# Designed miniproteins, single chains, continued (2), part 72

Each design is a single chain, and the fold is of that chain. pLDDT is the mean over its residues in the fold that is shown.

## One batch from the design tools (miniprotein)

Design m6494
Fold by ESMFold2-Fast:
Structure m6494 (fold): chain A 83 residues (1-83)
Amino acid sequence: LEEEARRLEIEATLYLMAGTIAKKAGDNETAIEYYKKAAEKLEEAARLYREAYERTGDERLKEELRSVEEALKALKEEIKKLE
């Protein structure tokens, strides 16, 4: 769960970078597409961190979950601004 969640975060970061590059180039349509893919990966990572925390009680996982949820919220707002 934890390892899979971390892999999803890395994938989300790659999509975020691609989306940011597209946005800087003025290609908002492509930026939105990559940001939505990043959001899907972050939502899955959040689910896995939540499940891992429920199983272990490890406060580090709660902190990771919070970080992912904050990143997801910011990303969803960015998508809305580009639409």
Scores: mean pLDDT 85

Design m6495
Fold by ESMFold2-Fast:
Order: C-alpha cells, then structure tokens, then sequence
Structure m6495 (fold): chain A 72 residues (1-72)
C-alpha cells in the first residue's frame, strides 16, 4: 500500500545518502523487509535497483544484490 511504498522510499533514501556503509546495508535490508511485509515489493525492487546503480561501495552493492535475490 501507500504507507509501505513510503517506508521503502525512506529506507532507499537512507541506503543512498547515509555516510556509514553499515547504516546503508541496514537500510537496504529494511527496504526489502518492508516491501514484502507491507505489500510494496515492486517499490522495494525499484529502490534496491536504484541503490545498485548509484552505489560505488562494494559491500553496499553486494547487500543490494543479495536482498534483490530474496525478493525473487
């Protein structure tokens, strides 16, 4: 729903903008979890693909790939 999509966008923004790679990876996991639980899996997939396209940190990119795999 709209609330789930908004929560996914907030997590996606944290994953893109946080200066701490650990916080970015936590935000990536949260985007996937919220996307599945709150009925916004398409928003979660789009957000994680955006992180993968934009991030240069190999740890953040690896986490985004893993969470995309879990989405299906």
Amino acid sequence: GAAGAAAVERATKAALESPDPVAQMVAIAEAREVGLKDGAPAAARAGLERVLASSTDPRVRARARRELEKLG
Scores: mean pLDDT 84

Design m6496
Fold by ESMFold2-Fast:
Structure m6496 (fold): chain A 89 residues (1-89)
Amino acid sequence: DLDEQIRQQVDSMLLLILDTLVRSRQLSEEEREQLRKRIEEQTPLIKQTKQQAIDLIKQGIASGEPNVGVAQAAKLLKETLEKLIEELR
């Protein structure tokens, strides 16, 4: 199922971006745990952002530019996680 594969890709990208931001922005263990809980709880923001990321990847595939869709999805996921980090401070 293409939709399931794209959803799994978005989930993997989100975790990779989270790990990168934790290291690059030197997040405390408490900040990391709060972000993890927000992602695990599937808050409305996280659900909406994941769906938008899925749609961007699908648009990239449909246009024959899957790498563009993946890059746009990664940017959206990163911007959403950065916004959550700002809310923790």
Scores: mean pLDDT 82

Design m6497
Fold by ESMFold2-Fast:
Structure m6497 (fold): chain A 68 residues (1-68)
Amino acid sequence: LKEVEAVAKEDMTLGEAVLEIARENGINVGSITSVTVNGKTYTGNELAEKMDEMIPKGAKIVLTYLPP
């Protein structure tokens, strides 16, 4: 597994932030296995639910993904 760490650039949904980080780092969204937001890790159905929630500017985000 690989990880990339980023910070939310503005108030946005977690899904918007994940898509932006994935795009900027050349990561296939389908390869993402988990997302950590401010120290809490989300996977599967919990991640799907969290993706629609707003996160504040400055939120620490870690994407864990399978390499291509």
Scores: mean pLDDT 83

Design m6498
Fold by ESMFold2-Fast:
Structure m6498 (fold): chain A 78 residues (1-78)
Amino acid sequence: MKEVVERADALLEQARNSPLEERRELYREFARLMKEARPELWEKGAALARESGLSSEESAEYAGGMYAYVALKEELAA
């Protein structure tokens, strides 16, 4: 799990320093990584985003990734 968070951190850092198109690819890879690592946490985050009226599936997938990522960091800090 620490290795998953470390890879997620690296993807997010790379995305911040990338042009918009590359940033979108990195965010998709990040969301996929989180979904594969903790599908239950990802699903909860994505569902909350869809219920909030987000219009795009890409936005919901990214929200799922962020939810799982934050939850994993909290678990590792405990």
Scores: mean pLDDT 81

Design m6499
Fold by ESMFold2-Fast:
Structure m6499 (fold): chain A 92 residues (1-92)
Amino acid sequence: KISDVTVTLEATYENGEWKYTATVTFTYNGKKYSFTLPVTPNSTATGEFEIDGKKYQVTVTYDADSKTATVTIKNLETGEEYTFTTPVTFTA
């Protein structure tokens, strides 16, 4: 089962604006997985990844006002969804 979901944002300052890359980590059946995707504050970003030959979709919405991320991990074969809201950790 999916547990220990964390979101880390790496921020870079370019051309007068901040750009963010989200790293989502989680544990599935005792094994740790991670994937990265670009995010924009107060917008939804979507990516696809594979766990043990199964296709999953990850959706991340970063709320800059509360500094929280909502992460939805969907199994594309079964339609099963896991949704988590977690504080965002920033790395330099």
Scores: mean pLDDT 77

Design m6500
Fold by ESMFold2-Fast:
Structure m6500 (fold): chain A 72 residues (1-72)
Amino acid sequence: AARAEARAQASSPEEYAGLLGQKAVDEMKKLAEEYKKRGYTPEDFEKLAADYEAQGNGALASIYEALARFLK
């Protein structure tokens, strides 16, 4: 498991947190690749990010903004 792997590799809590951050980025890149295979474009996610920002949902807006950047 990704968390168990990161924990085994890390020698300190700070290293463990860093490895978890990298694993989260890797998972987001995989998600972006799957959406790209389904025909989604960066512009589709930029529109979704703008819609969520207009609704006051900054957390979802940030996620879709990041996905748009990974689809470049």
Scores: mean pLDDT 67

Design m6501
Fold by ESMFold2-Fast:
Structure m6501 (fold): chain A 96 residues (1-96)
Amino acid sequence: SSEESELAIAQTLLARIVEALMKALGLSQRELAERLGISQRTLSRVLNGELKSWEAVRRMMERVAAEARRLIAEHPADSPLHRLAEAILAALESLL
């Protein structure tokens, strides 16, 4: 259905955002899960597009957005991590 297709697209984009964040921070899946305040199993489901609902996607987007805002606060505006965090927030807003 259209709703299922939209959920699949959102999950694919969220997985790419999370993977980009993990690579930029140099973190393992376990370490990123700890930083986002979720289980490693939940992070694995995000990366594999296995979230069951829009509510689950929204909750994950909120956690990723919180981490991006933290990176913006901790890094100067000319930092690659600051710029990545701004790009992540813009991408997440486009999914809402």
Scores: mean pLDDT 86

Design m6502
Fold by ESMFold2-Fast:
Structure m6502 (fold): chain A 96 residues (1-96)
Amino acid sequence: MALEEELLADPRLAALVEAITAALEEHGRVSQAELDRLSRELGIARADVEEIALEVSLILSVKRMEEEGKISKETAEYTINLALERIREVHERAAA
C-alpha cells in the first residue's frame, strides 16, 4: 500500500499508528487517557489523535475482514484508501 508507506515514513505519525495498533491488539480499544497521553507526547491535537485512532481501527478491521473472505479485495482496498486519505488530511492540518 503505497499511500500507507508514504504516511508511515513520517516518524511522528508512525509512532502514533504503532501505539494505537498496540493498544487495539492488547485491549481492543484505545482509552481516553491513552489518546490524551499520545496527544501530549507527540504534539498532535487531541481531536486529531482521536480521528487518526478511529481510521487506524477501521483499517485493521477491514484487513481482517478481507483475510477472512468476508469482503472482496477491491472493497478492502477502497475502504483502506479512504481511511488513509482521512489520516493524510488530519496529518496535513497537524503539520501546518
Scores: mean pLDDT 79

Design m6503
Fold by ESMFold2-Fast:
Structure m6503 (fold): chain A 75 residues (1-75)
Amino acid sequence: AEQRAADAAIRGIENVALVEGKPDAGKKASETLRKLVAEGRPLDQALEEAAKILIDAGVDKSLVDAVIRTARLFA
């Protein structure tokens, strides 16, 4: 379940970052999420760290929140 949720989050992160014109932020957030999940960090913590990277880069918070909610459906 955690791997499916992480994969869903990565797809959503990359898509929303691309739409918002910030693909580098999307790449950084997805790489951070992959690393934290691989290290055995809680999925919720990994998702929060990825969300912070996107929001700090200027991605719309409502779109980031939607990605996180959707990813949690696969957990």
Scores: mean pLDDT 82

Design m6504
Fold by ESMFold2-Fast:
Structure m6504 (fold): chain A 94 residues (1-94)
Amino acid sequence: SREEVLKEAGELLEELRRRVWEAILNGESPAAIRAILDETLERLRELMERNPEYKEEIREMAVTALDVLAALLAPVDPETAALLREMREELRRL
């Protein structure tokens, strides 16, 4: 259902936010953060492919979540904020 698909998208985005914050707090490398972003992008792509009817809604949720997280991180970790903006542009191509 639409509710189940959007809930799955929301859970993926909340997991992304948590994992990124944990990686920053633990002093993980930019490569490690990139891997988290790439994994999440692939999972979102698969969710969109399985649910083409909700593709735009999933994209809108993901873009909004990435914009918020990037804005919050920009003053403390501008490199991670740039990676999040890059992921946002990749999502727009899906």
Scores: mean pLDDT 89

Design m6505
Fold by ESMFold2-Fast:
Structure m6505 (fold): chain A 62 residues (1-62)
Amino acid sequence: SLSDEEVRSAARVIARAAEDKGLIKPEDVEKFAEKIVERLKGKDATSQDVVDAARQVLKELQ
């Protein structure tokens, strides 16, 4: 499982990649990362959980 710091780092990397691909706006990068972190708060998260949370947040932002 990932630490809270590792989850936050992974979320930021995914958010930046989404911005680079044109899936989210530059001003939404921090909001996107924060929503991923919030969805996984209090859970024993894996790398797959971070990816799954990112997919859900992306759907909610669109």
Scores: mean pLDDT 82

Design m6506
Fold by ESMFold2-Fast:
Structure m6506 (fold): chain A 64 residues (1-64)
Amino acid sequence: MEELKKEIEELDAKIAALDAQLAAAKAAGAPRSTILDLGVQLGLTGIKRGILNIELRNLEKKKE
């Protein structure tokens, strides 16, 4: 349970960093490949965060 919370916090930090990098890349007129790579990483990180959040909610519901 505590491990899942820590992983979610780490993923939230990674999402924030990737979002900032993507915004900076777009503002700087970075190549489409760079923008696509950052977008893919952001999407995959978001999916992992979503899965862990579902697991955390299921564990909290089973807490007696």
Scores: mean pLDDT 81

Design m6507
Fold by ESMFold2-Fast:
Structure m6507 (fold): chain A 97 residues (1-97)
Amino acid sequence: MAAEEERKKRLEKIFQRVAELALEVAERFEKEGKLEEAEKMRELAEKTLAKDLEAFKEAVDLILEYQRELAVELGVADAEEAERDAEALRAKILAQL
């Protein structure tokens, strides 16, 4: 069925984009001197590109945590708002699986 092939292509695009975002977060951690966190994000990006679902989920969680902390630090969201937005986005991403 065409629907299964389209779903597979969407999943491949989502995995690719999450891996790219994980590498962007890794570069920012490296610039901040967080070398272990940067290396972990690079490893998760590599495993996500290899279609490791557990690595994909962990990468999504860490990317959303980084974005939540950044939003609070920049004063564009409070901690509760940032947490709700991250959880809603996480649910939408996982619903594509």
Scores: mean pLDDT 80

Design m6508
Fold by ESMFold2-Fast:
Parts: sequence; structure tokens; C-alpha cells
Structure m6508 (fold): chain A 73 residues (1-73)
Amino acid sequence: IENLDIQEILDRLASDSEEERIETLKLILDNFEKVKPALLPVLSVLLPLLERLQRSDNPELVELAKQLLAKLE
């Protein structure tokens, strides 16, 4: 995954669209081992976004964000 792809991922996770946030989290989780090397350099940006998503009113979004945070520990 190139820098352009990771920036799109970060933009989608920060989006006002819950559907895009959910789809993006599912894509990351389904492809975690492949995506992980691209996520590690941007953890300082990614972790605060995931913490924000955990406070969403959408239970699916909260659960997916928690699962990804656990994998990144």
C-alpha cells in the first residue's frame, strides 16, 4: 500500500460518513497482515482517530475500532 492509499484510509476514518468508516475498518481488519506495515509509520495519527471512533453512537463502528486497536497494541 502506497502513501496515497494510507492517506485515503485516514481521510475515510476521519469522514462524517459512518458507512465509509465501517467499510474502511472492515477492509483494514480483513487485510490486516498486508496493511499493517503501512499503518505502523502513521500510528501517531491513526490511534487518536480510532479512539475517537470508539466513542461513536454506532455499535458496529465502536466494535471494529476496538478490534483494530487491540491488534495494533
Scores: mean pLDDT 78

Design m6509
Fold by ESMFold2-Fast:
Structure m6509 (fold): chain A 75 residues (1-75)
Amino acid sequence: TADAYAKLYLNQSSTYNRKGKEYFNQGDIDKSIELYQKSIFYSGMAITLGTGDIRTQAQDLLKDSQANLQKALEA
């Protein structure tokens, strides 16, 4: 179902966002930027396919990943 795929993309987005934070904290800014961009891509897919709570969670994750990307680009 579309919701099942949305949940898979949401999980991928979450994983990339967490890894991006890890690399940022280690000082690997270039790798963190790459991972945040991947997080943004997968959260976008989750928003497109998701409904209700899944879409809301994906929108929140997109905003977090975008804020983290901006911070990394300013570093």
Scores: mean pLDDT 90

Design m6510
Fold by ESMFold2-Fast:
Structure m6510 (fold): chain A 102 residues (1-102)
Amino acid sequence: SSTIEEAQRIIEEFDQLGSRFIAADRAGDLKSAQNYAIEASKLVQKLVDLMGASSGMRQLVKKAEDIIRDPNATGSQLRQAMGLLYDVVLMIRIQIDAELLL
């Protein structure tokens, strides 16, 4: 379906941002890490809206966004927020796999 194809594109973009986040975090570049986390949270919000995600998934995204939007967020807090976004993306990957099974 066109919805699944779009979801897969968003997931690929998320994976690229995740890699950039990890590189920035390892370099101690907190500003770049936060900017990548902000962009990642926007992609995951699009993904949950597209897929009609559960209230539980939406709650995890909101929790991550609240952490990421804090201008005083620490590297540890940004890693926690990215972990929440990875969990939501994993849940949606499982949903996509189930949709593609006959």
Scores: mean pLDDT 89

Design m6511
Fold by ESMFold2-Fast:
Structure m6511 (fold): chain A 86 residues (1-86)
Amino acid sequence: MEAEKEKLVEISRLLSELRKRLTPEAIRHIELALGVLVKAGQIDLALEVARRLVEGVPLEEVIEELRKAGAPEEAIEHLEKALEAE
């Protein structure tokens, strides 16, 4: 329980870093995608996505990695909208 809460706090911190570099529209779609992953019990995958984006991995590359990982289609759709907003 505590460990999961710490991961959610870290995701929030990483999103704050992304807000310095991406548009508000792209951030909204990324937040929705991460929310889908968290609700699906894939908190570690959500954390990995946020970390990859902060490290400068292109959003298109992250979308491909999520498809290979079998992430929920709803999460992928939100990230595709974030890519359109960049």
Scores: mean pLDDT 83

Design m6512
Fold by ESMFold2-Fast:
Structure m6512 (fold): chain A 98 residues (1-98)
Amino acid sequence: MKPLSVKEHFDRALEAVKAGDLDTAAEHLANAAILTGPFFSYISDEEIEEGLAQLSPELRTVAEKAIALIEKRLDNPYLIRGAKAAVVVFARLIEKRL
């Protein structure tokens, strides 16, 4: 079975949000964020918190669920920070497409 790409995870997260399935949206968002996290590891915890606060309540709920999944799956603080930053970036892109 071919693994899903970052784009396929993002597209499935967007469709899950549109369907009101926030748990499925969080799962796909977490997977996209883990795959891209190393590119965002320079982003500070303060910038992540600010980004989360700017999301709609629905997208903030999805992002917080995705972050909880990331923290359960990763042990490296550098990778966790990058993945959390990626969640905020992808959640904002989903919000713009709703």
Scores: mean pLDDT 85

Design m6513
Fold by ESMFold2-Fast:
Structure m6513 (fold): chain A 80 residues (1-80)
Amino acid sequence: REELRERIRRLAKELGAELSEEDIDVLVDAVLRREEANIPVSDEELRELIRNVERYKKENGITGPLTRKDLDKVFPIVGE
């Protein structure tokens, strides 16, 4: 969990995307849920997810952290 959170934070910084710690935690939860369903998430997919989240927040004027429900709209994950 902490390793994945740090990985997402590093990728976001590399992309110039600014995510809160709460946004990162929501992303970690979503990725872990997908992996628990045996659907792997690559670094390339994480980079695209980060870009999509940043764009979604900007387009919708969201300044606070995303909820899991909001994230499902941006990155739909079908768990078991």
Scores: mean pLDDT 69

Design m6514
Fold by ESMFold2-Fast:
Structure m6514 (fold): chain A 90 residues (1-90)
Amino acid sequence: GDEIGRRQAEELLAELEREGVVSEEEVEYVRKLIEEGKYPLAIAMLYALRAGLDFEEALEIAKKVVEGDLEAEQEILDRLRPEQEARLAA
């Protein structure tokens, strides 16, 4: 439901703010998406930002993910995986 989607987006945003992964401009934009009820887009954009994509790239790939593009979703996941592997190798 809407309440679960909003909570998930807000909790993920707060986590990325604490990690220092997102800029103030990115936080403001994602909050706007949450206020507009665009929770899947907000969540996908936050994962793309966490994966190291810039603002414009994160928004473009997030739009593809919410349209059901499995290749776009996999691209985000693949970018998150190398960062985790680098931490284990260091």
Scores: mean pLDDT 77

Design m6515
Fold by ESMFold2-Fast:
Structure m6515 (fold): chain A 120 residues (1-120)
Amino acid sequence: SELSTLLSQLNQAKTLGETEVAVFQLRSYLKLNPSAEELIRQDPVLYSKLKQGLLKYLDLLRSEALKIKDETVRKTLLKKIDVIQEDLEDKSTSILDILDDLIDLNDDLGVQSLKDAVFR
């Protein structure tokens, strides 16, 4: 039932910070329980819950990326979001890799937000 709780937490998250915590917890769980990834991938209901929660996170990350003033950085991060969304929709990539990509993307957005604040 821990997996069900983590997927529920992901889908109930409303803010970037809440969703980031949910994604980090799910990633940590999957690293400790590798068989759970295959369970999610083979169960259409569990995968649908994962996909819905992560698509909501991508929408929040897209909203943050659109605020970036540097056009080159903004376009690069938006393209990364599009790639992650495609991976999630076509099931081409492992769930753990998708979660790692999301964490890296959120870190890149945080670094750019700090740069935009300092060099305004």
Scores: mean pLDDT 85

Design m6516
Fold by ESMFold2-Fast:
Structure m6516 (fold): chain A 68 residues (1-68)
Amino acid sequence: SVKSFTLVESEETKEIFERVKEEGSVSLDAEERALIGKILGVDPKAALAEYIGEDENGRRKVKVLLFE
């Protein structure tokens, strides 16, 4: 199954969000998946992230699709 989450950037995810913004959509590597999985309390087999804009404070937002 696939689960979808919307995340706002933090200091620990800044590098991932910068890459997602540059590329628009990316497959997350094992280290990136482990970090996002820890934040969301899940351990996915694969993850995709898509840039969806910024909030009112200019913080980047991404949509993450997690595959079990």
Scores: mean pLDDT 84

Design m6517
Fold by ESMFold2-Fast:
Structure m6517 (fold): chain A 113 residues (1-113)
Amino acid sequence: MIEQAPEELEKKLQEADKNKDWGTFAELIEEIFTDPRLASLAEQLIVESKAVLLYAEGKKEEAIELMQKAAKTDEVYELTAPTEEEVELAKLILKVNEALKNKDEKTLEELKK
């Protein structure tokens, strides 16, 4: 219905990104993944992050397929090249998700620095 990040989370994410504070960014992503009100947003972020990494790896066709499935459409979906910052954020988002899924505190600590 409404897919908007809470104003406080958005402000903190922007501040962490601007300061290249990846530790704080990872902690905010962890908050999003653990908040049941944001479950749909978390799933979308995971799919988008996977597509970004596939594109960066040269697997553009697979990236487009993922985005097309996420959009639940049979239309052709075109992806633009991600920035280096978007690639780094995508890696961080996916690693936070995997660490939470596996209860891997060691990986979470690594991602926060």
Scores: mean pLDDT 72

Design m6518
Fold by ESMFold2-Fast:
Structure m6518 (fold): chain A 72 residues (1-72)
Amino acid sequence: SVEVRTVKVSKEMVPLLKAALAGDKKAEEELKELLIKKLKLNVSASDIISIAPVGSDGNIEEGDLLAVKIKV
């Protein structure tokens, strides 16, 4: 099964999100670990299928929404 969670972007997530969306695999890994910790998920980073901004303005800011797709 797959669950989609909406998460509000915190200030600490902004640089990781910008780097991950630009193709930085290390930033993507760090962002997945941060989301697991903040959401208290009992899953591995490999269970996070996708992370995408809600909306299409191309700029990531604190307070924006993320759609996080998780294998459960």
Scores: mean pLDDT 80

Design m6519
Fold by ESMFold2-Fast:
Structure m6519 (fold): chain A 83 residues (1-83)
Amino acid sequence: KFKIGTVYKSEEAEVRVLFASAAMAVQLKKDEESVEKINKLIENGEMTLEEYKKFIEENKEILEEVKKEYEEKIKKREEELKK
């Protein structure tokens, strides 16, 4: 269910999915139980891609703030791996 809707396009898409998950965790104050719960829903396929996209869209203001910070970190890490 949460397979090739977001990660199939490129390495960038995969990184964006990971960043979005991190942003979601930050938005929830990085509460360990909340992060664990969301990760389990995604892993078990109970959280659909549609629900995930909706969450991102509804919280885009917060996600954009965190996204700018995380994108710089993630981009650097990817470049370091493939330098």
Scores: mean pLDDT 54

Design m6520
Fold by ESMFold2-Fast:
Formats: structure tokens, C-alpha cells, sequence
Structure m6520 (fold): chain A 94 residues (1-94)
């Protein structure tokens, strides 16, 4: 169901950031990676409006995933944008 590229990228991310599983399930991370990877090359992560647009697209395409990520951000006492931006940058790193 998930792309092999998404699985591989999630495994690399977990090696660099193992503590992320304290806030989100591995399944949730895999879904986020699968959503983000095809959008990496078309998104300017230095443009706040483009990143907000990507998060809004996520909310429309997978509301359940969006809610899980919003709950994780709340656990870290931060806003969803600030929680997701470093994750998305790391996932889209060349």
C-alpha cells in the first residue's frame, strides 16, 4: 500500500530522530512521508505560505492523519506548523 521510497525514507528519518516515536506512531510517520515525498520538489520550505498550503492539503486529503499530527504538536507544546516544518525539511533533504 505504501511506496517503497516512503518506507526507506521513514527508516532513515527514524535513525536520525528516534525520539519522534514518543509523539507519533511509526504508521503515522509512514503516512506523512508518503504524503510529503511527491511534494518535496514543488514546495519551497522557506515560503511560509507554501508550507501552510501543504499542511492544508494534508488536512483535506487525510483529516485523521492531520488530527494525529496536531495532537503530537500539542504534546510538544507547539503549533502544528512549527512541529511539521523541521520534519518536512528533514524528509525533503537531498
Amino acid sequence: QLSPQAVQKAEIFLKDYPDITKYIKEETLLKLVDFALPRCSSTDFNDKDQVKGLIEELKKSDPELYKELEEAAKQRKTELFHFLLPILRALCRP
Scores: mean pLDDT 82

Design m6521
Fold by ESMFold2-Fast:
Formats: C-alpha cells, sequence, structure tokens
Structure m6521 (fold): chain A 68 residues (1-68)
C-alpha cells in the first residue's frame, strides 16, 4: 500500500492537473487520505471528506489517488 505521504502527493499532483479544483479541495483531500491511509479504504476517506463538508472535487481527488 502507498504511504500516507505518497497518497498525499498523488492528491496534490491530481489537483495540479485539474484546474477545476481549488487549493482548499486539494488540502481537504490530502488531509483526509493522510489520516485514513494504510488499512483505510477509498470509501472511508470519502466519508471523512463528506463529514468535513467536502466538495465533489475533493471527493474525486481522494478516489483517484487510491485508484492510481
Amino acid sequence: LPSALELQQRVLALAEADKSVTPADAAMAAEAVGLLSGPASAEEVVEEIRKRGGTEGALRLAREAFAA
């Protein structure tokens, strides 16, 4: 499994490639994957982002980071 740092770096790289997401969306997704990475599933990270009032952009970044 990728480390928390590797998943956070994936989120930031995906956010840089996607001009429709804000830096706040990227920060929220990176924080959520950092907290729940390792044994956590993409769905657990998505739920954490939803609890934080996250946007569709943040949710998409988290799912894509786990898929890569």
Scores: mean pLDDT 71

Design m6522
Fold by ESMFold2-Fast:
Structure m6522 (fold): chain A 119 residues (1-119)
Amino acid sequence: LDPALLAAAVRELERLLRERPLTVEALREIARELVERFPELAEALRREAEGRDLRLEAEIHLGLALLTHAMGGDRELAYGHLLEALVLLEIAAERGEISEEELERLLEEAVRAAEALLA
């Protein structure tokens, strides 16, 4: 994955999170836009998660975003983990690998992560 492409996607995620209400619906729209606008990133994440549960990988990245922030770590790294979680959730949803109930639950966790990162 091109580091410049990843950095551009992280900047776009932060911009979208600041401009929209922090709701499950808004985060799902943001995830769809990120997959559409950064297809090479989505493909790289699919390859990295090959043979793994996309739902579990997304949940791990949500936890890493919150942990990185809580420990006073790199802000860009925390947003990078949130970006990876949202993209993986959208891919899992498109492929039918996650139920709507589980997707909504993890998007609620993503809302909490976004709120923490923006505070």
Scores: mean pLDDT 85

Design m6523
Fold by ESMFold2-Fast:
Structure m6523 (fold): chain A 61 residues (1-61)
Amino acid sequence: SREEAVELGRRGGRAVGEGGGSPELGRQLGKYAASQVPGADEETIEEAAEAGERAAREARA
């Protein structure tokens, strides 16, 4: 689902940030994770990428 894809992206980004990775890496991992979810459209993948970037940034704060 859309919610599942976005949550996977957020979790990936958080893990990236906790490990000292950049928000850009969090965005990339979030996009990749969402692209693996069946039925995830372009808008959902972009939302997951943004969630991953935010989660990575927040984890570094």
Scores: mean pLDDT 81

Design m6524
Fold by ESMFold2-Fast:
Order: C-alpha cells, then structure tokens, then sequence
Structure m6524 (fold): chain A 62 residues (1-62)
C-alpha cells in the first residue's frame, strides 16, 4: 500500500499544481509523470491508483 500511496500523493500534487489547466491536459501530465511507476505495479494496484487519481480530478472538475 505504501507504493500506491506514494504514487497517488505524487499525482494529487501534480493535479493541485496544474488546476488552471483543462482536465485533459492534467490527465496527460499525470500519465507522463507517474507512467513509469505505474508500469512497476500489478494490474490490481494500477487500477486502484487510477481510481484514486480519477476521483481527485473529478473533485476539481466535477
């Protein structure tokens, strides 16, 4: 879980720093920044991270 929490927190920081950008732009930036780390996760762990990130983005954009 620590690894998942680190990736999620990193993504949330990127989202917070880029609130002035569109939803699509933030999704692209997040994917570029955490992509290599996501590739090291299991499929289930990667899905959990994706759910958390999508939830964080939805909180900002609706």
Amino acid sequence: QEKINEIVNKAKKIIEENKDKSKDEIEEIVNKEIGPEMQKLSEDEAEEVSIEINQAIEEIYG
Scores: mean pLDDT 78

Design m6525
Fold by ESMFold2-Fast:
Structure m6525 (fold): chain A 70 residues (1-70)
Amino acid sequence: MVDEWKAKLREATAGLGLSDEQIEELAKELVEKGFKPEEVIFGGVRAGDGVLVGAGSKDPNSNDFWARLL
C-alpha cells in the first residue's frame, strides 16, 4: 500500500521538487490515516516556496480529506 501511495504522490507532485524521503513520509501518513489509493483524488501545488499536497474522497458527498504543507 505504501508503494501505491508513493507512485500516486510522484505522479501528482511531478516537478514540484519533493524529495524521495518526503514522498515516503506522506505515503506512510496516508496509509496510517486509513486512506485507500483507489478511493481518493489527490494532487499537489506549489505554494510560495513550499508545496501543498492534498487528498479527498472520490465521493463528492464525502467530507473526508487530508492536506499538508511541506
Scores: mean pLDDT 73

Design m6526
Fold by ESMFold2-Fast:
Structure m6526 (fold): chain A 100 residues (1-100)
Amino acid sequence: SLLARLEVMRRLLEEARRALEAGDVERALQLLEKVGVMAYIMYNDPSASPEVKELMAEIVELTQEFGKLYRERNGQIPKEELLRFLERLEELVERLEEAV
């Protein structure tokens, strides 16, 4: 089910992008947090290779960094900064699909 989890992560990122395009920053953030939770679950999967675990750790760190910035700025993150986080997550998920 690793491939099935990756497909769900991809769908969440696609939905987050649509939310950002619609100006719904709060929905986009909630979707990105779900990606981080899923990466954390997959990181703790004993069947995951070291390469997959390393990429999952990067996704977890990135989503935690984003959550911290969101809290420190009282929920006021420019759309451009949120888009850059989304693009970095999309790149990491693409690398994960190649590693599986």
Scores: mean pLDDT 82

Design m6527
Fold by ESMFold2-Fast:
Structure m6527 (fold): chain A 69 residues (1-69)
Amino acid sequence: SMLKEREERAQKKAVEFLNERLQADIERAKTPEDIEKLLADYAQQVEKLEKQRENSEKFEKLIEDIKKK
């Protein structure tokens, strides 16, 4: 559906946006502690987006597997 395609594109854009901002923030960061905080925040946000997408894909596969029975 168009809604699902829109959600997938929004997730990809969100990850790309976070990646670009992370790189810019790292270049501006001058201490290892600042870099570690940036990496931790980025990893947490990416994990949320990736898990949501994976769960959707796995759920669709589960439905197809059920239909085979």
Scores: mean pLDDT 72

Design m6528
Fold by ESMFold2-Fast:
Structure m6528 (fold): chain A 55 residues (1-55)
Amino acid sequence: SKVREAALYGAEEGLKHGPARGSTAGFEYAKKQGLSDQEAADAGLLGTILANLKS
């Protein structure tokens, strides 16, 4: 899933640079992959949640 892939990228960026950067990174990665705004927003949010669970 492209949403899952973007969420994992956002989670990695969030662990390195904080949740705001993680959500933005996941969103931008999803948009670059051609996902809708809603799917990109979901990926950013999920990435932030995953980063918080791993901290």
Scores: mean pLDDT 81

